# Designed miniproteins, single chains, continued (3), part 88

Each design is a single chain, and the fold is of that chain. pLDDT is the mean over its residues in the fold that is shown.

## One batch from the design tools (miniprotein)

Design m11031
Fold by ESMFold2-Fast:
Structure m11031 (fold): chain A 70 residues (1-70)
Amino acid sequence: SLEKRLEEIRKVIKEDPELQAKVDRANSLIAEAKRLEQEGKWREAIDKATEATFLLMEAYVEALEKIREK
């Protein structure tokens, strides 16, 4: 199930400080993007959201690779 897979990914991320740091940075960028959107700075908001998406994708892919090794 999707919910079980997401829980496994989240657990792997929490167990890995480097993956957790990527997620934390992505969350900071998402918060910044939301503020920029509220200020009408759409281009800057999109740029921050894109960077956050890339970091989340990296963290999730690395977590999935670790699940494959278990």
Scores: mean pLDDT 84

Design m11032
Fold by ESMFold2-Fast:
Structure m11032 (fold): chain A 83 residues (1-83)
Amino acid sequence: MEELEKLEEEALKAIEAGDLEKALELLEEIIRLAGLSPAIREALRGLVKGLIEVIENGDKALGEALAAKLAPLIEAAQAEWEK
């Protein structure tokens, strides 16, 4: 759990810094380690795919929208780890 919390914090900091490539890598590791429900895993994988497209196309507006959706999904994932 603490390792997942550290990855979550690093992912959020990477998004805040505009380092979407690093945020994507950290998000993939969180999905891999977290053992989350299928619904939350699919939502996170969708965001990962969207971040890849943002990095490839340079669409800043899409990146900002995906970053806004990431925080509540991480919060939901964290709640699931504790239950």
Scores: mean pLDDT 66

Design m11033
Fold by ESMFold2-Fast:
Structure m11033 (fold): chain A 76 residues (1-76)
Amino acid sequence: GSMTPEEFIDWVLAEIRKRRSLTPEQEARLRELVRRVFAQFDTNGDGVLTGDELKQAREALSTPAVLDALIAGAER
């Protein structure tokens, strides 16, 4: 499978929403933060996460510590 930036952002926000409710301001901040994370995992710059890139990104963002850090960043 593959994910576009918007699909990836929506997936991460869905995972965060399972933990807590988000304000529109927090959601906007999280979308910006997650877009930056997407760019870090998109090693070939094609604008899509595929194979190992997608696996690594999902593994990183499935950890409670990373999700909690993103939420904390959005609260500031």
Scores: mean pLDDT 76

Design m11034
Fold by ESMFold2-Fast:
Structure m11034 (fold): chain A 95 residues (1-95)
Amino acid sequence: SPAAQRAIEAGRRGDVEGAIKAATEMAKLSPEQGAIDASRAAAEVYRAGNPKTAHALGAVAGAMYSGKTPEEAYEQGLRAARGETSKDPPAAPPL
């Protein structure tokens, strides 16, 4: 989707907030499809050599998979980008 492409492009150039915002727009289309697209964007950004932005995109995807709103997913992504973790330890690496 265009939003997924925007997230990948922002992530590749190191625009962490732009990538998170674009991923959140994907989540608004469909929670399930948004989570899948955010996960794909995270993988692509990681392969492009930006693990911090990939981690933030993974947090957005995780929030959507857990039934959070797009607004909550956006906040989770920002917290992950700042090195802040949720109270619960992650069950798997963010990617």
Scores: mean pLDDT 74

Design m11035
Fold by ESMFold2-Fast:
Structure m11035 (fold): chain A 118 residues (1-118)
Amino acid sequence: DVAEALVEALEEAAELVAEAPVSPEARERILRELRAAREAVRRGDYAAAVEHLRRAAELVAEAVPDPEVARALVAALEYLAGAAEAAARGDDATARGNVEAARRELERARAALEALKA
């Protein structure tokens, strides 16, 4: 199910944002956009999900100071927006491909975050 895969990837993105070295105010704003995107996906409102995901990506790009973490999170959120756009038009194959690409970028973000703890 594309919607379930999108929700799971959004929950993973939110966990990584919660651990990212970013101001509390910026973190709250990003997490709010990700939560709104998740609820939009659950309602089948993929257009709203795309808007929230793009706003989250903009906030990450502006607020996350580590370039590797920021780049990977932005790429993941942009792939999730692409997956939501594909899902909106019933293109399950493209949607799944974009979720898989997003998951690869989320793993890159996780690795970059772990490197910051060393």
Scores: mean pLDDT 90

Design m11036
Fold by ESMFold2-Fast:
Structure m11036 (fold): chain A 74 residues (1-74)
Amino acid sequence: MREEEERRELERKGEELLAEAKPIAENSKSIEELMERLKKENPKLYEILLLQHEATTTGDFEAALERIKKLLKE
């Protein structure tokens, strides 16, 4: 089914981004340092984390999810 294919593709893209972020996260001493490093080394993941944080603050999870999906497909 189409939804399962989309889910697998997003999971695969998400795992790739997380794998790229893992060494940055492990070597960051603070959230601020982590965010600055992600902004420089992985701007897509930085944007995803900002959108996720914004959704948690505003409660607008659908808008954040749509933007995250768009970033993961690029």
Scores: mean pLDDT 67

Design m11037
Fold by ESMFold2-Fast:
Structure m11037 (fold): chain A 108 residues (1-108)
Amino acid sequence: SEVEKAKQEAYRLAAEAFRRMADAIEEGLKNGDVDGALQAVSRIAGEMAARLRELGEKGSPEVQQAVDEILAEFGETAQRIMAAVARDPEEGVRLAREAIQKYEEKAK
């Protein structure tokens, strides 16, 4: 169905975002730049939220509702990752990697 295809695409985009976040946090750890990592994660979250919103807006009301629910879940997960990075960047990487696996499984 169109709803299932949109959900798969939304989960795929979210997984890609979390992979980019994990990479940004690891680079911040290597360079001793936690503030830069937090800014990068926030920017990636904003960019992907915009792409998810566009995906929903192009679909039917049912597609928009399904994508909006995934967008809300994505936002909550991104906030948890940002909070973890601020406290313990290594935990931030772990949470981002767990999110990648979870969202890739949902994209199938």
Scores: mean pLDDT 89

Design m11038
Fold by ESMFold2-Fast:
Structure m11038 (fold): chain A 59 residues (1-59)
Amino acid sequence: DLAEEFLERAKKNREIFSKGKDFELALENFKEGLEWLSKFNDAWSEEAEKELIEELKEE
């Protein structure tokens, strides 16, 4: 899943961001994105699957 891969990448970026100069901005953006993705993950997965089925049905 794209969401899961994003979470893994975000986790790795967390280490990089902690070493970066713009840590404040990176940390805030990272946390916000992670929380947003986490809550959206369940709905996103189901919605994405349903939308895919609709597209296939169009054919």
Scores: mean pLDDT 55

Design m11039
Fold by ESMFold2-Fast:
Structure m11039 (fold): chain A 86 residues (1-86)
Amino acid sequence: MEEQPEEEIEERKKRIVEEMTKTLGVEPSVVERLLDLELELRKNRTPENVARLRELYDVIIDALVEKYPELDREELRAAADRRVAS
């Protein structure tokens, strides 16, 4: 079988991006940047990469709160901070 590991990763990434885009109501590019930054953070955990991931979470939180005004922005930010801090 001509299974290229790169194609499997790209197919999984596309599925995740589509599902998260639908769920979060953000642009596919934002989800792709989130996934790329999470992968980079696993490889190289720097304060700069942590800050970039936090900035992306803020964009996602803003979109979520606009779509679902009942959500607590401060709670979502606290959850994102805990996720970034490990």
Scores: mean pLDDT 72

Design m11040
Fold by ESMFold2-Fast:
Structure m11040 (fold): chain A 80 residues (1-80)
Amino acid sequence: SKEEGYKLAIEQMRLVAEAVQRAYDEALRAIDPSTEPGVTPTTPLTPEQRAQLRAHMNAVLDRLKPELEERIKKLREEAA
């Protein structure tokens, strides 16, 4: 049904948002190990640190991709 498709889309969006947030938190910790999960650094990042953050986020997302794909697959199978 349309309602089931909408619920599936929202849950998929939540899983993606969680993966992105986790990647951001892990990437921040990689450039500054004192960074607490979910806490933005109080000082502005340098251009070099921003490039490192992007690179680390991509690496974490690549690592999380198989787990995310399995969770989405399970969600789709449960909705079918």
Scores: mean pLDDT 76

Design m11041
Fold by ESMFold2-Fast:
Structure m11041 (fold): chain A 70 residues (1-70)
Amino acid sequence: SSFEQFKAAIDSAKNISEVQALAELAVSELPEVSEEIRKLLEKVKNAKNLDEAKEQALKLFEKVQEEMKK
């Protein structure tokens, strides 16, 4: 599944910048960016550590998948 592939990529990320790049790539698949997606992307960018960035990126991707179904 797309989620499993994204999770594998996030699990392999070594720093917050790599997590942010993966999150931004996922958001680029949306025709329009919602305020909820924008806030989640900001949480990834402003994460205080790598584990927090990864957690927020996974939440972001779940929301991206929900919005793509609409």
Scores: mean pLDDT 83

Design m11042
Fold by ESMFold2-Fast:
Structure m11042 (fold): chain A 109 residues (1-109)
Amino acid sequence: SAERAIRILEEGIERARRSTDPEEARRILLEALERAKEEVKDDPLVLSVIEQAIRVVRVAKTKEEALRAAEIALEAVRIYQKDPNSLETITRLIGLTLQAIGLELDLRL
């Protein structure tokens, strides 16, 4: 359920923002992303954005970098929930996947 994925990600992001420990924030975000992934696993484009966000969170050096990745995943699920079958939604989800890939590459350099 996209609605459940949104709630999971919103709660995870909020908890991570309140954490004073970057490693605890990373754990919270990874747990939220993995749980959200299970809620939308039947849609390959949304799944792709969440999987790329997980990769960014795993290599993030700061809490702020990890939060940006999780926020990209949240935006993807919200776009999908509003209109899952439109060409506009498909185009936007591809854009978010590429944005997350770019973030991972920047963090690995």
Scores: mean pLDDT 87

Design m11043
Fold by ESMFold2-Fast:
Structure m11043 (fold): chain A 65 residues (1-65)
Amino acid sequence: KIEEAEKIIRKHTGPDGKVNGLKVARELKKLGMEKAAQAIVDKAIENNGWISEEEALEIVRKELG
């Protein structure tokens, strides 16, 4: 399922390399990736709901690997 999580992150990544953490977390939770979704939310809260693509990919690789 790690490839599915990476696709979701890339789909929601803007041209500035930032991702809406709440939107990504919602999609991950729908796929049963609750731990990865929560980790994304925890990081996004620190930055007004936003996270970098690089940080989001690192989180899902750690939680799903």
Scores: mean pLDDT 80

Design m11044
Fold by ESMFold2-Fast:
Structure m11044 (fold): chain A 124 residues (1-124)
Amino acid sequence: NADAEIERIIKELEERLKDYLTPEQIKVISDGIRKIAELFRKAGLSDEEVVEAVRLIADSIFTAILLLKEAEKKGYSPEELEILRLVVKQMLIDAVKAVADRFGVPEEVKEEILKIVEETMDKL
């Protein structure tokens, strides 16, 4: 069941993020991933493709958060952290574009997915 596998991926991501983000921030990410999964389905992806795409997106989001939080812990200045936030956000956007391209997602749907990613990251 693809819905069960997607919820499993989301729950695994929530557990991985609990050491880095507040419950409210984790909910923003989880809600974003659920919206992205719906858009992949509307784009005509198979259940297997939606599960794989969601897993890749979840891993990319975790990597982005980890990079930002590790820099904060290493004592980067506020100015350096601001630059890093912009760089990490762009890296995540590029990774999500690559996932959408891999699965042949139409440009209109790809732009909606990217908007959700940007809105999700801006709330963190």
Scores: mean pLDDT 89

Design m11045
Fold by ESMFold2-Fast:
Structure m11045 (fold): chain A 66 residues (1-66)
Amino acid sequence: GSAEARRAAEAARAAAEAGDATGVASLWYQAKKHGLVSEEAGDEAVRAALAGDARRGAEILTEAAA
């Protein structure tokens, strides 16, 4: 549900604060597994994080979870 998506977005934001792009990717995987974030939004967030913008990746997940 929405609570799981929100927790995933919050954890992704914490990973972004730490500069942990792989943490953002891991959180997207969990959100995708539970159908909490669209595949397009999650894929964009992971690509942003892996390109060195972990904060933008977390923002995309947070927006999708809202």
Scores: mean pLDDT 68

Design m11046
Fold by ESMFold2-Fast:
Structure m11046 (fold): chain A 84 residues (1-84)
Amino acid sequence: ADATAAALAAGLSKEEVEELARIAIRDLKAAIENEEEVKQGKEVKDQVLALAEATIAAARAKGASKEVVEELERATKELKEKME
């Protein structure tokens, strides 16, 4: 998680991080609403969550819009609640 967050923050522009955040939001929503988009297995869902958390950290570090960060955080929380 930390290593992935550092890698994302180091190599990407603000615009690229915001685009990744939108992709992560889409993937999180797909995992919540349509589990068929996410292959069966805890590992795949754990990887989606880990990537989402890393993307949140990178977005905050790059000064991405508050709305994008908050939407990504909400989608991440919803997937965590569904996995419990």
Scores: mean pLDDT 69

Design m11047
Fold by ESMFold2-Fast:
Structure m11047 (fold): chain A 74 residues (1-74)
Amino acid sequence: MSAEQAEEVARLLLAGESVVEIAERLGLSLEHVQAAATAYYMLQRGVPREEVRELLRLAGFSEEAIEAFIRTVE
């Protein structure tokens, strides 16, 4: 996932869009968008950013995509 795609996923999650809607709209895998949604909920619950970064890294996000995602959700 690119940094631009990660920013758009974060914006759509903030807007309340569903995982399925986001995946279809952006042409992304459900697996990637589900990982992003999990990360979003973790950040909203105050889980440390280090744990969120590890989750997204394990899900196959680039470092640029991880930082773009976290920056957008904050």
Scores: mean pLDDT 86

Design m11048
Fold by ESMFold2-Fast:
Structure m11048 (fold): chain A 96 residues (1-96)
Amino acid sequence: MEAEELLDRANKLYEEGKFDEAVELYQKAIEIAKKNNDLELIARGYLNLARVYYKRGEFDKAIELVDKALKIAELLGNESLVQEAKTLRDEIEKAK
């Protein structure tokens, strides 16, 4: 199964409030993206996984994942992902 398809399925589970199932699929997507050396999908996967932990109140874990996504996004020069990661990081810090 393609990593992008797993991200899409995980996003649907997240929207349904099925956080444990979403985490499992996001982690599988990240593993496949790592094998394929797809840095953009790894960053997107970490950012989406961070949103799940944020919703679960696991703020420190969410920040750790945002920081991993941000480092990859900055390395890629992907301004959109950098902005999304910074925005999510600020939201989580304000919620602490």
Scores: mean pLDDT 87

Design m11049
Fold by ESMFold2-Fast:
Structure m11049 (fold): chain A 96 residues (1-96)
Amino acid sequence: MNRELVARDGETLLAAAPEYIREAERLAEEVRAGKLDPRKAATRETALAIFAAGLDFQAEEARRAGLEELARRLEEAARRVREAVERVRRAAEERE
């Protein structure tokens, strides 16, 4: 495993995570307010779930490369994205 490449890729995904979390929080609020098309919400929810899976995959790569702190940060980011996705899902379910 190339540790430098794994570190660069992991840091790149971590840098993107805050924007995905903000998007999910915005989506949940818009769904609750009745301002967002449920079909659009479902599509964005799927994209966010795919991003979280990418963070989990990169965390495993970082751990295999011996980059334990990076792996922990990626796992934490994945958990936060999944929590935000669950909030979007609950907001959509509350809408019947």
Scores: mean pLDDT 82

Design m11050
Fold by ESMFold2-Fast:
Structure m11050 (fold): chain A 94 residues (1-94)
Amino acid sequence: AVEEARRHLREALELAAEAEGREVREEEVERALEELLASDPAEALAALRRALAALPAVLERARAAGDEEAARRAELMAEIYRLLERAVEALAAA
């Protein structure tokens, strides 16, 4: 449902904003929801799942290089993409 999608989008945006040291604005959540509603859910899910599938390799590379910042960023992106996937699934389930 729309409210479940909004909740997952807010959580994803909060994680991204925290990494930048800022607060999420409600206008950002509403804009993201509008963009998601305008998207094709199947294409959105396919894109998110491809991104999620690529992240383990990015994380392993960062860890092998001793780049703790890159490793933490990859872990954060995985959480963000998981929340975005849940938001798209909630809208598709209607």
Scores: mean pLDDT 82

Design m11051
Fold by ESMFold2-Fast:
Structure m11051 (fold): chain A 71 residues (1-71)
Amino acid sequence: MEKAVEAAVGNASQLYPLSPENRKKLEEFVREKAEKFLEEAKTLKTEEEIIKASEKLLQEILDKAKELAEE
């Protein structure tokens, strides 16, 4: 999990440059969202539902990174 959070934050930070403080905020956001996604994924029945949910999660992470980069 930690490595996946770091990879997601790293990729988002390449698109939207962040200060070290805002990177920590993004890491917390990604960790919370990833934990919730993993809980919800246990109830999903198909790979297609899991892929769709993961794409939505990635978009939410990118949106948060953009918001933080504009501060």
Scores: mean pLDDT 75

Design m11052
Fold by ESMFold2-Fast:
Structure m11052 (fold): chain A 95 residues (1-95)
Amino acid sequence: SSSQQLLDQAQQLIDDGMKRIEELAEKAKEALKNGDYDTYYQYLREIQKVRDETMDQIDSLIDSTTDPSARQQMGQMGGQFYGRVGGLIDDVSSL
């Protein structure tokens, strides 16, 4: 169904976003270990940007459909993604 295609697109956006965020988090940890605080804070800002851009894309998919089930499922997926990224930022920032 078209609704299933939207759910698949939302999952792909989350998977791509999370992969980029995890790569940026590892780079942030390396910068911090080397005492490069400017580069560390730059990567943290890039993580937040990727999160926000991914959430905006998910919101656009939600707005593209009137199917209340698909809207609710994509909203839940986005919320879980946002929470997972927040936890990762907290973990990196507490080092």
Scores: mean pLDDT 91

Design m11053
Fold by ESMFold2-Fast:
Structure m11053 (fold): chain A 66 residues (1-66)
Amino acid sequence: SRAQQLREKLAKADLKALAEKFGISDEQWKAIYVLLLDDASIARISEVSGVSRSRISALRKEILAL
């Protein structure tokens, strides 16, 4: 599943570097991280975190490409 892929990629990723690259604060990242692990929709992650849908989409694509 996409949730499993995201979990595996995130477990090995430099999370601080990803947050910095996408201009995401520590508080925004806490919300985004939990929702990504649950395979939440881009719309839902955007709504909860306050980060734009385009930025969340780009972030998820980058993580899956790791």
Scores: mean pLDDT 85

Design m11054
Fold by ESMFold2-Fast:
Structure m11054 (fold): chain A 87 residues (1-87)
Amino acid sequence: SLSLLAKAYREKGDRAFEEGNYEEAIKWYTKALEAGYESVQEQADILTKIGEAYYKLGKKDEAKRYFEQALSLDPNNKKAKELLSKL
């Protein structure tokens, strides 16, 4: 299913992120979003992870856009709020 595919891509993104491979993490998280999630909260979490990866790469403008997109889907996403405050 698309939900299972999205979770598999998220797991690949999480592994790349943990290894410091932020560009690869963005690639896999983007594929997870494209595969689709049933929950807007899960989509907001992935957008927040993409933003965090951009922030780690020093791309603060891209990071800000992704955090704002995450908060547009889930205004209560704590991590997106916390990370946006660091920009």
Scores: mean pLDDT 87

Design m11055
Fold by ESMFold2-Fast:
Structure m11055 (fold): chain A 71 residues (1-71)
Amino acid sequence: MSAEELARKVQEETGASEEIARRGLRDAARAAGVEVPEDASAKEAAGALLSRTSPENALAGAVAFTKARGG
């Protein structure tokens, strides 16, 4: 799974806007122990998350954090 695919799938799974999905991905990456700047793009945050965990765990975590912000 690419970073772009992960970012897109988070929006598809949650129905969240790009901005809410970006924040959810950033929260998931930080929870996984990766330093991510506040203004990181959804793709950058997704890439950071994928560097620390499996694609399956990355998607599940990002979806959970995204729903917590806008669901």
Scores: mean pLDDT 83

Design m11056
Fold by ESMFold2-Fast:
Structure m11056 (fold): chain A 89 residues (1-89)
Amino acid sequence: SLEEKAKEFLEGVREALRSLPEVTDEQVDAIEARMQEVVEKALKEGKSLEEIANRVLMAVAQALDDFGLSDEARARLVTKLAELKKKIL
């Protein structure tokens, strides 16, 4: 289902975030909470899986800026997220 694919995508994003040594468990949990809100709102609005994924990625990018992560860490995450999006969408 759409909900199952959205959940799989979120779990993949969480795993990618946890693979970065610069990201703390507290920061991962904060980003996950933001992603959950974005997914819930997009599902209620009848958005496609691709649009849900794009909104999640935008929320993640903004949170990484807020946390001040290095350009190297962000580049590694972007690569992992692009691969995840290709696999699920």
Scores: mean pLDDT 81

Design m11057
Fold by ESMFold2-Fast:
Structure m11057 (fold): chain A 59 residues (1-59)
Amino acid sequence: SGREGDIGFLMASGASEEEARRIVEQAEEEALNSGIKGGGGIGHLRSSLVSKRGIELLS
């Protein structure tokens, strides 16, 4: 599901495609800046941050 799955999740949570892409990009930057190395760890943290944001959109 990766990055495209995260975008789809946010859109299902009420975000526009443009807003969903922006949120995913921001989460990806936060993951990259966390000091975690490797695509798997970065991807996991990105998806976790996106999931948290999706819950906020549903509130």
Scores: mean pLDDT 76

Design m11058
Fold by ESMFold2-Fast:
Order: structure tokens, then C-alpha cells, then sequence
Structure m11058 (fold): chain A 65 residues (1-65)
């Protein structure tokens, strides 16, 4: 289960990529198994233009496990 903060960041990223949130979430969950939580956080921070919350970072870490 994803926090509202992480879902918000993923919505912004999905819009920037021109895809639906559902398609982006599917790709994100697959990427989270192969890419480090730090790399995923850095990507999302670059897209939203600000640091992610602790709750969002914790969610990324849980998805990577």
C-alpha cells in the first residue's frame, strides 16, 4: 500500500511521461524490484522538483524489499 505522498509524486511522474497512473504504477513496481530505493527517490525528486517526504521514501524502501 502506497502513501498519499508517494501516489502524488507518481501522478506527477506519470503525467510527465504521458501515461496513465495505472500504467506508471505497474512499471514502477517492476522497477522497484530491480533498482535501488535511492535511485527511485532521486528520479521522483527530479520530476517533482522537491525532496520527497519521509513517508514516500519509506514506501519506496518497502516496495524494493
Amino acid sequence: ELSPELLRALEVAAKEQGVSLEDFLKAFREAAKEVSAEEIAAYLEAVVGEPLSEAARADIERLSA
Scores: mean pLDDT 77

Design m11059
Fold by ESMFold2-Fast:
Structure m11059 (fold): chain A 55 residues (1-55)
Amino acid sequence: MSQEQALRAGEGALQAGRALGDERLLALGKTSYEHAKAGDAEAAWEAAQEADRLA
């Protein structure tokens, strides 16, 4: 997976967390976004997938 794909997934999770007001979803989205920024595309994607499952 590309770093940019991971960033997009993290942004999606953050938006979902904001829309739903779910603190866990927000935390996972933020974790995914930070992993993507650090170049950890795999970790970022896994966090985003978990956030998506909670949404």
Scores: mean pLDDT 74

Design m11060
Fold by ESMFold2-Fast:
Structure m11060 (fold): chain A 64 residues (1-64)
Amino acid sequence: VQDLLDRAIEIIMDGTMRGLSRDEIAERIAEVLGISKSTAKKIITALLNGDLETAKRLIEEAVG
């Protein structure tokens, strides 16, 4: 789960640097983690709010 969380953070940072929209970043996270785009958007929101615990839980629920 930590590896997937770290990967999601990397995708957000890279996407933001490249000027990608939140929808585009969510699509990339969904593709890489094998989760729904709606769940990816929730993970982005949690991470931007500094809520690492919620982000980790959402990843565990989606991939477990």
Scores: mean pLDDT 81

Design m11061
Fold by ESMFold2-Fast:
Structure m11061 (fold): chain A 61 residues (1-61)
Amino acid sequence: PEFSVEKENGVYYAVKKIGNLTFRAAFDTEEEAKKAVEEHKKNAEGLGSVYLKLMEEYAAK
């Protein structure tokens, strides 16, 4: 997934793109939006490999 921070009409958005889907979360400050992007990026990187391994072993349980 792609992550970015966008600003529109004084509101900051943490943006996540997965294929053709776009998710936006609104924040009061740019720093909060950037922090949300970093948290989602860490979760995507850390959980992605663990999730695939768990799905292989436990998805049918």
Scores: mean pLDDT 66

Design m11062
Fold by ESMFold2-Fast:
Structure m11062 (fold): chain A 104 residues (1-104)
Amino acid sequence: GLEELIELLREMARLILEITDALLAGDMARAQQLFDQLERVARQAIDLARSLGLDDVAAEVERIVEEVREMLESDASDREKILRAIGLVLRLIGIIFDLELMLG
């Protein structure tokens, strides 16, 4: 239910930060491994969100994953990677906050 979805979104936020750290270190193999993990967690979150009728949450999770992919494929500066990662994590935190309010 909602509690499981919240935990999946928290794991996505952690993975985005770890991907960013790997990219800043120049460890593309580690970044790709972490991204593969992010895609698996995101798929579970999307499927669960859709099963709960939260299609807007599912769509936003899909957009977040696409933006992380773009970050891996871009020749962005370290500053830009950090700012993008912060923005993506804040978007996930916003979703988590809204879902926690629905739990009471």
Scores: mean pLDDT 90

Design m11063
Fold by ESMFold2-Fast:
Structure m11063 (fold): chain A 73 residues (1-73)
Amino acid sequence: MSAAGRAAAERVRAAAEAAPAEKLEQAYKDGGFSSAEELVESVERGIEAADAAGASDRALQGMVDAAARELHS
């Protein structure tokens, strides 16, 4: 994974850690996951796949912003 991909994955992890517990629980349940960790890992895999496909830094940051928005509304 590129430096941009790693930075994006780190930001999504930080956004999940900063999210209210109830928002994080609602998000992973609505997504069909069993835990917050499964949700975060799914988003991180998406970022890794996009990075491997040649996504720009802007596109990777957009994925993080979308994920953070769901957690913080």
Scores: mean pLDDT 77

Design m11064
Fold by ESMFold2-Fast:
Structure m11064 (fold): chain A 100 residues (1-100)
Amino acid sequence: DLVELAPEELAALEERARAHEPVLEAARAKVATLSAEDQARLAAELASFAPQVQALLAEGGAGVRKVLELLIRLEEILATSPSVDEIIAGAREAMAALMA
């Protein structure tokens, strides 16, 4: 409720989220197969992005859209990457591209 998206934009995001459900399910399954140590490494890496994510959210609708695009990309990386090191590398690249 802090950021309002245009109805058309919200509907498009909801449709994209529904189409993305199989990737999200695969990403969740992938995380569940990681060791506790690898899950902790991934969580720490994602937490390191928190200040940048907060700055984007403070920009309003445009920032929220960028954060949602980042989340979708991270879920794809999680679903398709064979190792936690590749997941972390992909996440760093996605964040760097977003902040460029």
Scores: mean pLDDT 75

Design m11065
Fold by ESMFold2-Fast:
Structure m11065 (fold): chain A 71 residues (1-71)
Amino acid sequence: SEAVQEMLEYYAKKGGVSVEEVRKKYKEIVAEDLAQKDQEDAESQALLERLINDPGGFLEEQRERIAAVRS
């Protein structure tokens, strides 16, 4: 993407480093974000299995989690 290229050039100039160095760090960050997403997808799959096996318990757990966040 042209927008991505312009963004990488901007950060390279601001940081006083090469565009290639910024691109390398960007790829590292994207790889870390993808790994985090894979973990979240696994957690979502586990929640679906709970919903299928124990819908009542699943709903009570979700209610408790929402209450804890709002406290």
Scores: mean pLDDT 70

